# Designed miniproteins, single chains, continued (2): the designs that were tried, part 6

Each design is a single chain, and the fold is of that chain. pLDDT is the mean over its residues in the fold that is shown.

## One batch from the design tools (miniprotein)

Design m4177
Fold by ESMFold2-Fast:
Parts: C-alpha cells; structure tokens; sequence
Structure m4177 (fold): chain A 81 residues (1-81)
C-alpha cells in the first residue's frame, strides 16, 4: 500500500540522516512527498508527527540534514492545506 511504502521511505530517510548522506536524504524526501499526495489526511498527519519527532532527535545533526527534514515537514503540511 502507499502507506507501507511511505513507512519504508521514512525508515530509509532516518538511516540516511544518521549517516549524514544529504544527497540520499533529499532523494528519499522527494519520493515520500510524491507518495504523500496519494495518502489520506490522517496518514499525512501521522507522517508529519513522526518526522517532527525524528527532527527533534536529530537536533544536533548537520545544518544540511536538519534543513531537508524541516523542508519535508513544511511541504507535507502544505499538502494538508
């Protein structure tokens, strides 16, 4: 399902962020945003909540990693509008 695919992409994004692989993180974020357009509002809200917790856990990560996560959260919130 689209939700299962979004969950796998989110797990890969966490791995890329911890590895500080900004290029892979950007690619995965783009794929997550495309799948998010096909999800229910409730499922997108759950993804936002999970990514906000990931972003909080990675508060001391490099600025580029934090920027990708912040941009992805804001773009998901725009889809909810």
Amino acid sequence: SNLDEAGKLLEEMVRAAVAEDVARLRELAKQLLEIAKKLSKEDIEKLVGTLEKVREALADAPAEVRAVLDETIEELKRILE
Scores: mean pLDDT 88

Design m4178
Fold by ESMFold2-Fast:
Parts: structure tokens; C-alpha cells; sequence
Structure m4178 (fold): chain A 88 residues (1-88)
């Protein structure tokens, strides 16, 4: 039990860090800074964040951890939609 909770928390932390990195890349795309490079970086970071959030959701044994995983997954999807809108 403790190991699985630790793994869930580690996945949540990884998802949070990747989302922050993705936000930075998206802002650079909006500012016209190395657009192709930052777009690709944002896609990779958002995809990785979504994977970690999904992993945390399946590993989560408490409502608190499950709700946080769902929140991070929703944020990743919203940021991907924002990135697609900026690139369109």
C-alpha cells in the first residue's frame, strides 16, 4: 500500500513539473520565440504529463489522489487545446 501511494504521488509530481514546463513552452510559442521547437517541446511535455496523470489515477487509492490526478489530466487536455488554438 505505501509503495503504491508513493508511486501515485511521484507520478503526480512528475505531471505537475511537466505541465509547468509545457506552459513555459506554450508562452514562447505565443511570443513567436523558436515556434517550431517550442511547439514540439510543448506537445512532448503535455503528452508525458497526461501519461503520468493517468498512471497516478490508476495507482490512486484515495479520493484526494484521484481528484488531483483528474485535475492534472484535465489541465493537460486544456493546455493541449490552447496550444492547438495558438498554432491554428
Amino acid sequence: MAQREAEARASLEAARELLEEAKEAIEKVKEGIDVEKNYKEAVVKLTAAAIHAVAALFLAQTEELREEAERLLKEAKELMAELDKVAA
Scores: mean pLDDT 84

Design m4179
Fold by ESMFold2-Fast:
Structure m4179 (fold): chain A 88 residues (1-88)
Amino acid sequence: LEKARELYEKGLALLKKVDPALAAELEREFNELFEAFEAGTLDILKAIGLILRVIGDIIEAEREGAPEELIEGLKLVLEGLRLLLKAA
């Protein structure tokens, strides 16, 4: 869990440099998932939905030649989400 949060926070730091609005949105959604995990109420389908959305964001960013920090930030957020699901 600590590793999931660490990767997520590193990803958000990169995203805040290039897309602060996206970073704020992902921060809200990820914090909701972490709180639900700690409460034992994690909605696995909601977590999977966010993972699929971030995967789509990465594919689109790579296709459009987005800044490296955006792609790397999204990939770190994705790995944090995957580790959270693995812990659930």
Scores: mean pLDDT 80

Design m4180
Fold by ESMFold2-Fast:
Structure m4180 (fold): chain A 91 residues (1-91)
Amino acid sequence: SARVQRLLELADRILEAIRRYLESKDFAERLALEAEIQRLLQEAVSLLSDEEVEILIKAGEKAAEAFAQGKYDEALEILRKGFEQVAAALA
């Protein structure tokens, strides 16, 4: 469906923006990426029911634990799988 395609497009853009944020050494670039990530997340959440948002929240909690340990690739993979689980629920 168009909604599933849009969610996966937003997921790819969010994950890329987070990756760029983590690799950035420029304060102004990091601020711009934070704003973009927040905007994209707000759009993604607007496509979802409360139950589907809960899937992303749980993925976000697991990703936050990995980020706290410096396991950035693992954290991004957890987030990617969370978006895929939501996309499957939308289908």
Scores: mean pLDDT 87

Design m4181
Fold by ESMFold2-Fast:
Structure m4181 (fold): chain A 68 residues (1-68)
Amino acid sequence: MKELEEKAKLASERYNLPFEAVLYLLKMIASGEYDEEKLEKYLKYLDEDAQEVLKERFEHHLEVEKKR
């Protein structure tokens, strides 16, 4: 948990995104329970601007992790 929080904090600062939003996405990736429908529902919890930037940046990250 704390390891994911540190990653989320770094990404939040780097991409100027809400920490909570980034943490949610990283937890989905780490648990392997990532689902497109679930992700869309969680993104509604974030600011519109943050949703757009987060989706673009972490969409690539999700693809890389899924490949492995």
Scores: mean pLDDT 61

Design m4182
Fold by ESMFold2-Fast:
Structure m4182 (fold): chain A 100 residues (1-100)
Amino acid sequence: MMSREEIIEYTALMLLAAGIEFMARLLLKRHPELPEEVKAELEELIERLRELRKRAMAGEISLEEFHAELAELVRRFQEIVEKHAPEYLGLVGRIELPPP
């Protein structure tokens, strides 16, 4: 049975995953000059975020697993931004996951 705290955490993780996907799609749209390898990395990140949310919605992963996998994807996104779009670093560098 999902507690109130678990529902809040799940909702926060779902919103964060959707937000990172949205920002990655915007980066692809606004920066057509990005190297093809970087575009491929962003497209892979978007697909992994989409699949992670689907698995979470289907109840196929625990809240702990959702948190851990999303933390990895957030770190990868921040690394891409730092290297290839540092003008957004002040925004994306402040992204933190809720405590488990």
Scores: mean pLDDT 81

Design m4183
Fold by ESMFold2-Fast:
Formats: structure tokens, sequence, C-alpha cells
Structure m4183 (fold): chain A 80 residues (1-80)
């Protein structure tokens, strides 16, 4: 489905941005916050679509987005 492919692509882009942040010699807290906010928006959308469709592929993406959100939240706490 076109929607599933779009959301998978968005998640991969967020995961790659997180990898780039981890490789940076200086971590920009504002960039981590922006990435966290975008990940939360994606997670909310995936949760809604899983509720509406019951398609397990959305649940798989929701688990991946949730893991990314937790990692970014921990990083934000360390940058306080």
Amino acid sequence: SARLEELEKRLKELEEQAKKLMKSPVIDKKKVQELFDRTQELLDELTRLFRETRDPRYAELEMRAGALEVGLAVLLKLLE
C-alpha cells in the first residue's frame, strides 16, 4: 500500500538522522528535540492506522518508531 510505503520511508529517514546524530562529535540538543517531535508524530499516525486497519505491518513500524522515541528521550535527558 502507498501509505505503508510512505510511513516506512519516513521511519527510515528518521532512523538515519538518529545514526548521523550519534556519529557527530557535538550533539545539537535542538536537532535531537526536532527529531524526537517528528518521531512522536509518526508514532501517533502509525498507532491510529493500526487501530483503523488492524494490519500487523503498521504494528511492526510502531514498534520500531517506539524504540527510536525511547532512545531519543534518553538522549534528551542526558543533554539536560
Scores: mean pLDDT 87

Design m4184
Fold by ESMFold2-Fast:
Structure m4184 (fold): chain A 80 residues (1-80)
Amino acid sequence: AVEAAERALEAARAGDAEAALEGAQETALTAKNLAAQAGAGVGVLAVAVGRAVGLDDEEQGRLAAGGLEAALLGEKYGYG
């Protein structure tokens, strides 16, 4: 879960919205912590909404990164 979230964050920061979405979905599937699942879900939703409203891949990645950072904090620190 942590490793998947880290890969998704790296992809999001690189502007690869597709890889970020795949990593966020993997994080949601493998995470056992509710806060991490919620953060990953926000990442998936952010990419979907960004595409629907016509945001570019970099902006979609930026929105996803916020949710994925919350997921990483939930998994590593139990903070959430």
Scores: mean pLDDT 64

Design m4185
Fold by ESMFold2-Fast:
Structure m4185 (fold): chain A 69 residues (1-69)
Amino acid sequence: MLDTLSEEQREEVLRRAEELVPVLEKKKDIWHQLSTGRAIRAIADGDELTALAWVLAGEKVAEKEEKEK
């Protein structure tokens, strides 16, 4: 969770998530599966920051789709 990260780590996660949002938006039919699969893979690789970035990117895409409806 973001509240357990340092300020620098939190900014890095948020920055990575913003960079991943356009990548997920290009995969309109599979973005949910892609973000979830990539997050699980990052956790398996021991990369918690990358996993959090994929989760947050997926949440941002979901919020955008909800606002467009």
Scores: mean pLDDT 75

Design m4186
Fold by ESMFold2-Fast:
Structure m4186 (fold): chain A 73 residues (1-73)
Amino acid sequence: SMEEEAGRMFREGVRLREDPEKRQEGLELIKEALERMRELLETVSEEVKKEMEEGSKELAEAVKKVSDELEKK
């Protein structure tokens, strides 16, 4: 599923980020995984969106933090 794929991508990105030489690639994978998860949440029904709105905001903030970290290089 897209959720499982995003989860695998996120875990791989976290693993790569632990390696100083692969930190950039890891951060990019984390950002992509978070964006995919966020997009998936946006495609659910309005009722589910309301229930998961806090989680969606947290994902958006996480994406911004990773993006900021990539840009501050």
Scores: mean pLDDT 74

Design m4187
Fold by ESMFold2-Fast:
Structure m4187 (fold): chain A 82 residues (1-82)
Amino acid sequence: SDSARRRYAETTASLLKELAGLSDEEAKRFADALARTMSVGEAQFITSMMLNAKVGGMPADVQREVGLGLVDTALRMDDILK
């Protein structure tokens, strides 16, 4: 459902605020982009991947790099679909 997709997107955005230092406005823009561009399954998979990377002890710099790449990709996809 759209509400499930939004919840996964918002969870991922909250994680990226912690990892990449996004502002509240940037995090909201990213969550909106994810919710528009991704299926529920894709959003859930990304959220699980980010949580597993954090729990699994992936180095913080690698987590930030992956997170910033995800932000860039989602925003570019949203721009194309607008």
Scores: mean pLDDT 75

Design m4188
Fold by ESMFold2-Fast:
Structure m4188 (fold): chain A 81 residues (1-81)
Amino acid sequence: MEERARRTVDGLFEKLTPEQLLELAEGAADIFAEMLGIDTSGLSVEERIDRILEATKDNPKLRVTAEGIRRLVERAREALA
């Protein structure tokens, strides 16, 4: 468990494939949106992230996490294009 947590933090953006980055970002966005009370039913991963970013705009600490998730999606999309 420790090694996985550290590897996730350390290698999150370097070792995952674009498809894995997108899947990870989608899961993280769902969990984060639920935590913020945002209904993600029927939303795309980009729409979920946009709502998370809007909901966290006045909370710098939460906004950093939301930006991280957005970067995962952007990186995955760029690599898949």
Scores: mean pLDDT 70

Design m4189
Fold by ESMFold2-Fast:
Structure m4189 (fold): chain A 80 residues (1-80)
Amino acid sequence: SPIEKEVEELLAQIEQIRQQILDPSLSDDEKLALLQQMDGIIARMRELLAQLPEDKRREFLARLQQLVAQIQAEMKKRFG
């Protein structure tokens, strides 16, 4: 499905942001800018997920939630 391919690409973009948030050489301002960029990606992904069957939507939402939780845990550890 073209929609599933776009969702996979958006998940890959969020994974790249996760890796960048883990980079100790990036400034806190740069990391906050990446989080703002991620909000736009998540909004687009939710729009696409609404067009998928429930089982596929649930699977992609679970993967998104896992990535977001990992990013939130790292941000809490760093900015506490």
Scores: mean pLDDT 85

Design m4190
Fold by ESMFold2-Fast:
Parts: sequence; structure tokens; C-alpha cells
Structure m4190 (fold): chain A 73 residues (1-73)
Amino acid sequence: RLVLSPAEIEALRDRLVGLLRRLAEYVSPEELRALTDEMIAQVREFAAAEGALTPEQVAAIEAALRAEAARVE
């Protein structure tokens, strides 16, 4: 019933990517990868519990977070 709008999903993705970029300044690449995996796990748990995100939307957020983490290497 209650689903996030495309604009809200875009804003959420952008906020999470922005947070990873800020964290990358303070942590090792290995720590950033662990934090990225934790963020993805939390997004998946939220999606499963609330039904607010489709599997495709979860996959898009996951891909964006993994791409940002990989960019820092």
C-alpha cells in the first residue's frame, strides 16, 4: 500500500551514496567495503519488513553503493 515515490527513492539512494563518500575520507578501503555491505543489509531488511521498495529498487540502491565503494579501492 504505502510505497516510496520515485523521487523519495532517488533521494534515499543519493543520501546513502553521499554518506559512503564522506566515510571514505576516514576509513580504509576494507572498512568502507564492510560498511557498504552493512548498509546494503539494512536496506534489504527495511525493504523486507516494510514492503516499501521493490526488488528492482533494492538492486539499484545496492548497485549504486557497491559502485561507490569500488571507486575508492
Scores: mean pLDDT 77

Design m4191
Fold by ESMFold2-Fast:
Structure m4191 (fold): chain A 57 residues (1-57)
Amino acid sequence: MSVEEVIEELVAQLPEEKQEAAREGALAFVDAMADADEAVIRRELERELTQLREKLA
């Protein structure tokens, strides 16, 4: 899966009201890690969005 696909899949699991903010945050996070390996970006992104989902649920 591409990083964009991971963002879309995880953001889609959030309440619709939170999806836009979460997508913006995820994109900013990926931008900040532009020099990191894709596997590391995916792992950290998945971790951050999972924690966000648990906090917003």
Scores: mean pLDDT 73

Design m4192
Fold by ESMFold2-Fast:
Structure m4192 (fold): chain A 55 residues (1-55)
Amino acid sequence: MSIEEINKEAGEKLEAIREEYNIPEGEPLPAEAAKKAMEVIDEMDKRIAEALAAA
């Protein structure tokens, strides 16, 4: 996967989390949603590192 593709997928997942928890734009995520968002970001970073290593 390209880095742009990985970022796009992560962005979509973060947006889905906000919608799932009905969090307004600009409001901080509640702890439960923040945990899920952190997992998405961590996976994104891992995938980016793997993509760079595979070049």
Scores: mean pLDDT 77

Design m4193
Fold by ESMFold2-Fast:
Structure m4193 (fold): chain A 75 residues (1-75)
Amino acid sequence: RREEILRLAVAFTNALLNGDLEKAREYADRLASLVDPETAEKVRELADQAIEAAKAGNTDEAVRLVGEMARVALA
């Protein structure tokens, strides 16, 4: 579980930074499937915010949001 969550968070970050937003969405959905429904909703919200930050060119904010997403998923 923990290793898979971290692997998916890294994959999400790489897809996001490479501009592959479809692949980023896929990894976020897979990560959300590994946690309870309440945590999954928070993960999806943070993933959406990270994608929007990346679209805006705000890389620092996108990375911060990915960190929060991983923290929430691992709690």
Scores: mean pLDDT 82

Design m4194
Fold by ESMFold2-Fast:
Structure m4194 (fold): chain A 65 residues (1-65)
Amino acid sequence: DAARRLAERLLAEVDKLTPASEAERAEALAVGVELLERAIAEVGEERTEEMVREMLAASRAFLAR
């Protein structure tokens, strides 16, 4: 499941910066999966993966400041 894999990767990077409670993290993962599944349905898996990579790159660039 590409959506779940992308959501897990994104949340793992966010959790390194601002750890959340287990319950909040689980809910955020569920919402993230739903949003990514919708994005994949609307713009395709390749474009959704590109968007996630852009978000992660932006986060890393922000931390490099």
Scores: mean pLDDT 73

Design m4195
Fold by ESMFold2-Fast:
Structure m4195 (fold): chain A 116 residues (1-116)
Amino acid sequence: MELFLRDLTEEQRALLRELGEAMSTAARRGTATAFVFEGGAELADELAARLAPVEGLPWPEALARIAEELRRAAEEGLSGVGFALRGEDGRTLVFGGGSPEALRELAEEARRLAEA
């Protein structure tokens, strides 16, 4: 499990670590989920729906999609949101940003990981 967290409180970081650990121990692979600290349930549902195409993608394509959704969230001015990805290989990545700028920086990090 790898955590990419920017501009978050200690409590938010702890919750994301718990989420990542839960995803890492789950049997289901090739999955992605969204979380929202600063928003309603409708926003969480919308972000989760945007991640549906990530399911079953190869690792580089899944990461590239996560990078695009992080960039989109930043462009929409979102804060206190993020995405978790469990790849087909069983690796778990968690991205969480407390500001639009943090989400933009995380999008570039995810893009670099997809290109490696």
Scores: mean pLDDT 79

Design m4196
Fold by ESMFold2-Fast:
Structure m4196 (fold): chain A 87 residues (1-87)
Amino acid sequence: LNDVQLQVLVREALEFLKTLSPEQQEEVLEALETMVTDLEAGEKKLKELAKTLSPEQQEALLKIVEALKTLTPEQRARFVEALRAGL
């Protein structure tokens, strides 16, 4: 992803996160932070969290997870920092 595509992904992810409760937002953010350092552990935690969400929220979260897998570690770190700053 280029910087413009990353900014679009951040915007879409922030819109998704704002549909969640504050507790759910923190759980998702912590799992995304785990995905920055341990991709497999973070993805597993996010997929378990997705089961507690509505079908529409689950689809949005899984799309974010798949997009993050295409990013470099540096881009994943920037993405998560931007999400915390935007909330």
Scores: mean pLDDT 82

Design m4197
Fold by ESMFold2-Fast:
Structure m4197 (fold): chain A 81 residues (1-81)
Amino acid sequence: MMSLEQFRAYQEALLRAELAEFRELARTQSVDELRGIAERTLAGMRALAATLDPERRAVMEEAIARFEAEVERLIAEKEAA
């Protein structure tokens, strides 16, 4: 079983990868399409987090909050352009 420290490192790597994918999508997709993608991705992440023990859930919820904030920033920048 993965330790809590290993789980934190894993979530950090996943967050980085998911944000890189979203940045690529943001170059070609419309604002409405990006909002739909973000909503589905966040819903999936939250559903998975709900199945975890409280300590791992807290780590994943922190990563989800960081993902949501960055996604909202990227969408806002695209709307402003």
Scores: mean pLDDT 84

Design m4198
Fold by ESMFold2-Fast:
Structure m4198 (fold): chain A 83 residues (1-83)
Amino acid sequence: SPAEAQHQQLLVGSEVGLAEIQLWVLENDKSLSNEEKIEALEKTIRKLEELLAANADVLSPQTKAEVQATLDRLKAAIDKVKK
């Protein structure tokens, strides 16, 4: 239904927001090891990829683009930690 689609878009949007906050925290936390940062980033990536896959048919193109942009930033953060 339109109401259910709107609800899923709000939920996915909130999870994107939480992922961006987690990325900021990880980038500024000097107490965490590289291994701990990679594990946290990989868990966040998995969660967003699962949400995107589960809701692909109900999400707006804009929300899908926002999820993909956040996924790209999280993956780039892993690459920076691994060097």
Scores: mean pLDDT 86

Design m4199
Fold by ESMFold2-Fast:
Structure m4199 (fold): chain A 56 residues (1-56)
Amino acid sequence: SHRLTALSEVASPAQEKLGLKPGETKELTEAQISEALGIPGSLGLRLLEHSGEVKV
């Protein structure tokens, strides 16, 4: 499981798909991330880190 923290003051589309509220920390599996984003979870994690919207 990965611990994800939402960094935006407002919910981004990616944060909403992951079920994260602004400033929330949530533990998600790669399978949950993959299902929410529609791409492999490992790629989803890298994209979220690069966007600066979520801290992994």
Scores: mean pLDDT 73

Design m4200
Fold by ESMFold2-Fast:
Structure m4200 (fold): chain A 61 residues (1-61)
Amino acid sequence: SKAEALEELHKLLATLNEEEQELVNKAGVLIRLGREDEARALLEKIGPEIAEKAYALIKQL
């Protein structure tokens, strides 16, 4: 559900530093604009596992 996705996203953000949280927020904006390839590229700067998880959670919102 959206509520579960939001809770998991908050847990993920709590494990990230301020710069990484900024990348997730920018990727969220890009996903809403349909610029998904650019969003994925930003998230991959954090790491591939975190990028995949963050992308999947944002898409559920």
Scores: mean pLDDT 84

Design m4201
Fold by ESMFold2-Fast:
Structure m4201 (fold): chain A 71 residues (1-71)
Amino acid sequence: TPLGDRVDELVEWLLRRVEEEGLSPAQIEGMQRAIAGHISGRPLEEVLASMPETPETQEARQALLDTLKRL
């Protein structure tokens, strides 16, 4: 679905940022799990909490929030 493709693009973007910022595999798994969990009915707050709190990711957090609000 178009929404699924959008989530995949955001995950890809996050993975690139994770590689650049040196996040641990556990943090990567946490982010992926939280995103998948929201699609499956888990709280949006878990998705947001799994994202890094850096200036570079603030725009991505907002874009993800805006995208998920359409669900």
Scores: mean pLDDT 56

Design m4202
Fold by ESMFold2-Fast:
Structure m4202 (fold): chain A 93 residues (1-93)
Amino acid sequence: SSLEEINELLKKAEEYIKKGELEKAAEYLQKAIDLAVEKGATDEQLERLQELYKKVVEGIIENRDLTEEEEKILREQAEKLKEAVKAAYEAKK
C-alpha cells in the first residue's frame, strides 16, 4: 500500500539523518511528501515527516553559513509542512 511505502521512505530518511547524510535524507523526505500529496498519508505519518524534515533543516542551518532570513524561511517551511501536504492532497481530490 502507499501508506507502507511512505513508512519505508520515512525509515530511509531517518537512517540517513543518523549517518549525517542530510542531502540523501532530504531526497527520501521529498519522495515521502510527493507520495503523501498523491495518495494521502495518516496524521501520524505527517507528524513523523515534519519532525524528520525539521531535523534536516536544523542540520543544514548548523552546517551552512546562512543569513537569519534564510534560516527563518527554512524553519517556517518545516513548521508548516504537515498542513501544506494535507492541503495539497485535498486540492487534488
Scores: mean pLDDT 86

Design m4203
Fold by ESMFold2-Fast:
Structure m4203 (fold): chain A 98 residues (1-98)
Amino acid sequence: MVSPEELVAVSIKLDKDVEPETVEELARQLEKSELALSVSIGEDGHSILILTASREDALRLVEEAKKLALELGIKSMKVSVATFSMSEEEPFTLTTPS
């Protein structure tokens, strides 16, 4: 069980062949979404971390990200959704691929 106040993280991993300008454009478009509390690009330049207020917002953001990625010519991406903090009944930790 997850507390309603726990933040949900969306991690998007793009292929290294995706141009940095395309990654930056995707991140910029996601920053404009009201579902995104924060957006950051990983040090590798090919991963995007987004914080959302709820799992429902995270799932909606994933669909928005898929649509934006297709518009930018990105054919594949890896998405993971994780609770940022521990639940009170079951431990859940955020793990992002480096």
Scores: mean pLDDT 72

Design m4204
Fold by ESMFold2-Fast:
Structure m4204 (fold): chain A 65 residues (1-65)
Amino acid sequence: SLKREARQLLAEAARLARGDPEAQQQINDLTLKLDSAKTEDEVKEITKQINALIEELKAKQAAKA
């Protein structure tokens, strides 16, 4: 279930990064890390990185509006 929740956050990040090639690359890297994660601690660490990216992308969108 933790991996499923992290994948949903990656989908949100991808939506926010639609026009941002740099962010899309970061999402691809995080997706590969998540798919390779074997422990709950690894999934939690990756989820933290995904949330940080989402916050950064939201801030970038707010600055453009």
Scores: mean pLDDT 83

Design m4205
Fold by ESMFold2-Fast:
Structure m4205 (fold): chain A 87 residues (1-87)
Amino acid sequence: LQVSSVFAPEGRAGEPVLVSVNASVPAPGATVTLLADGKQVGTGTADENGNAVIPIVLDKSATLQAVLTDKNGNTSTSQPVLHRVLP
């Protein structure tokens, strides 16, 4: 299990954005926990291709990280990525 990318387009305060998370080593059914500045802001489940799309709403720019957990208890945490939110 390895998370390879976390991507979100530039957002606006209070507006939903879709965050795309991809695992380079797919674990279908893995739980995806999305953190903004270390705080949980969303969860999802990885599909058969290791992809998850998680809607989030933020009021300000934050550092995003994804934590993937498979059914066997293996975890992988992404590199932090700055997500820019316009006022």
Scores: mean pLDDT 78

Design m4206
Fold by ESMFold2-Fast:
Structure m4206 (fold): chain A 78 residues (1-78)
Amino acid sequence: SEELLKEARELLEEIDRLVEELKALGASNQQILDAEVQLGMGRIALGVGLATKDYEFAVEQLKKQKKAVEGILKGEKA
């Protein structure tokens, strides 16, 4: 579905923005690294979704990565 692909891309952009927010706020090197790992996993999930046309999988994985980065922003590890 084109709507699911759009949602997956928007989720990845949101994760990228959250990682940049962590950097701007002066988060620890470990928190930034943990967030960048989640962003990398999100990029892989989108890539898999594009290759397989399984955009529902991409959306579900990206939602998990976004939640993990939001958790890091709250000072918790995913």
Scores: mean pLDDT 86

Design m4207
Fold by ESMFold2-Fast:
Structure m4207 (fold): chain A 72 residues (1-72)
Amino acid sequence: TALGLVEAARDAARAGDVETAILAVRQALAQAKDAPPEALQLLQEGLDRLKAGDVDGAIAALDRAAELLRQA
């Protein structure tokens, strides 16, 4: 599920595995096409932050995206 991929991305990011986190967020974006727009924006923010090396900011964005996906 998209939520499961976001949770996997957070875990990978926390472990310092940025490449796995980026892959998981990309897969989550592909699966979450019908998700709320706010969740999609937060997934994109998380991806952008991971690419920029802002791991803490990425985790915060992904945590919020996961919350919104649970409500969807």
Scores: mean pLDDT 84

Design m4208
Fold by ESMFold2-Fast:
Order: sequence, then structure tokens, then C-alpha cells
Structure m4208 (fold): chain A 76 residues (1-76)
Amino acid sequence: MDKDLAQSAGDYITQKVSPDVGKKALQVSLSDSSVLRKLSEILDKGSKGSDEEQKKLIEEAVKFVNDSYEELKKKK
């Protein structure tokens, strides 16, 4: 698993949203490589877009992280 990519995704969400969501993003990314891949694709597109596109993609990323984190909690 790419820990550097997971950490970058977590740090980006921490900066744009909150530390709590950033921590969840890191945790789900380290638990499932498919989650990491999808999250990194959303965030990469967001970082290259306009402020409005970035906001929409951040909202999509936050929803994806929260949904993935709830699934992770239920499996434990």
C-alpha cells in the first residue's frame, strides 16, 4: 500500500475540510487500496480545477471518506 499517497490525501483533506475528516481519509486509504485509488483520483482532479470545481470534488471526497469509514467501522 502507498503510505505516502494515503498521507497526502489525508493532509489535503485536513487542510481543506478538517483534521477529523483527514484522519478518516488516511485510515480508510491505509485499509483498502481501492479506496485510496478512488480518493486520490477525486483529489487529483479537484486540485487542478477552478475554486468551484475544487469545492464540488472536495464535497464528493468527504462523502466518499465518511461512507468508507462507516463501512470500515461496521466490519470491525
Scores: mean pLDDT 76

Design m4209
Fold by ESMFold2-Fast:
Structure m4209 (fold): chain A 90 residues (1-90)
Amino acid sequence: SSSLEESLARAKRIVEEKREEYPIISEFLEEARAVRTEEEARALEERLKAEFEEAMAKAESEEEAREIGELFRALALVVGEIIAEQFAAL
């Protein structure tokens, strides 16, 4: 039962730590907070996936790929939480 809370806490730490280095983090977080429809949620998730795939395709080392994977996994969890909270408030 605490595993999701632990994963989200870890994701939030990674996102905050990398926020200044990766402007895309703040952009996705702001867009997630603005989501009001299922269509907007799907469009944001598709863009996040596309950005992840593009970043992975440009990775020049296994270390860079690992860092990208960790960042986007964390960002996806935080974005998903924000969207879920937005819909719960409707």
Scores: mean pLDDT 83

Design m4210
Fold by ESMFold2-Fast:
Structure m4210 (fold): chain A 79 residues (1-79)
Amino acid sequence: SPANRAALAAFQGAYDAGKGENAIRGATSSMGAAYGWALAHPDDAEVAGESARSGAQLMGVGPKAGEAFWKAARDAAAE
């Protein structure tokens, strides 16, 4: 499952933004929630990805990192 890739993307984004433990924890939490929701609602993989991306933006994650986070979460949900 690409869930590990999505989690890694979240960590990389939070780290690149220069945030501490709270930001990393928040990114991991958002990733887990998006992945879990997408597994329960396969047809809503797009929504799960957008949810993860929005969470990343709130933590100051850059656009490219946010895109990676979104794609990883969406792809994890879609598989």
Scores: mean pLDDT 57

Design m4211
Fold by ESMFold2-Fast:
Structure m4211 (fold): chain A 82 residues (1-82)
Amino acid sequence: MDDATRQQLGAIGRQIRDWMRQQGVPNIDQVMAIIARISRDAIANNIDMTARQIVYQAIDQARRQGLLSQAQADRLRALVDR
């Protein structure tokens, strides 16, 4: 993972956190922890992932764990795609 991908991931992460705060999502820190974990795992295993791929995996995992509703997950993916 290159420095540009890490910087982009940080920017997307901030947008996601701000949106979740505005929507009153109670599990913000847990969702952000999933993004951080997937990012660290990609670095540790030398996996070449884009920031968008990392965020999509994190959103899907958070939805599966019940931290996000399907509607919230769909909106976050749309936000990242802009």
Scores: mean pLDDT 77

Design m4212
Fold by ESMFold2-Fast:
Structure m4212 (fold): chain A 100 residues (1-100)
Amino acid sequence: SPQVAQYQKLYDLALADAVADMKRKGYSQSEIDALVALAKRARPALIELAAANPDMLPLVWYQVFLSALGVGHLALRQGESFDAAIERMIRQAEAELARA
């Protein structure tokens, strides 16, 4: 689906922007690598959520993905497992959709 390809591109862009922001803020490479690994595991669930809500504007999905990645990073910093971090990321994405 062209729309799914667009969500994948927006997710990958949001991840690239999150990584760039972490580098600017002086986070370690190991912490950046941990977020990238988490983001790869969360990607299918977040793209599926986007595909289930096709009437939302692309800019909304970019912002939703950035918010989810930020919450995932915070969860990892708080010592949460990848599974717990992914659940928190999904809950954040759903909350952002409710506010859009």
Scores: mean pLDDT 88

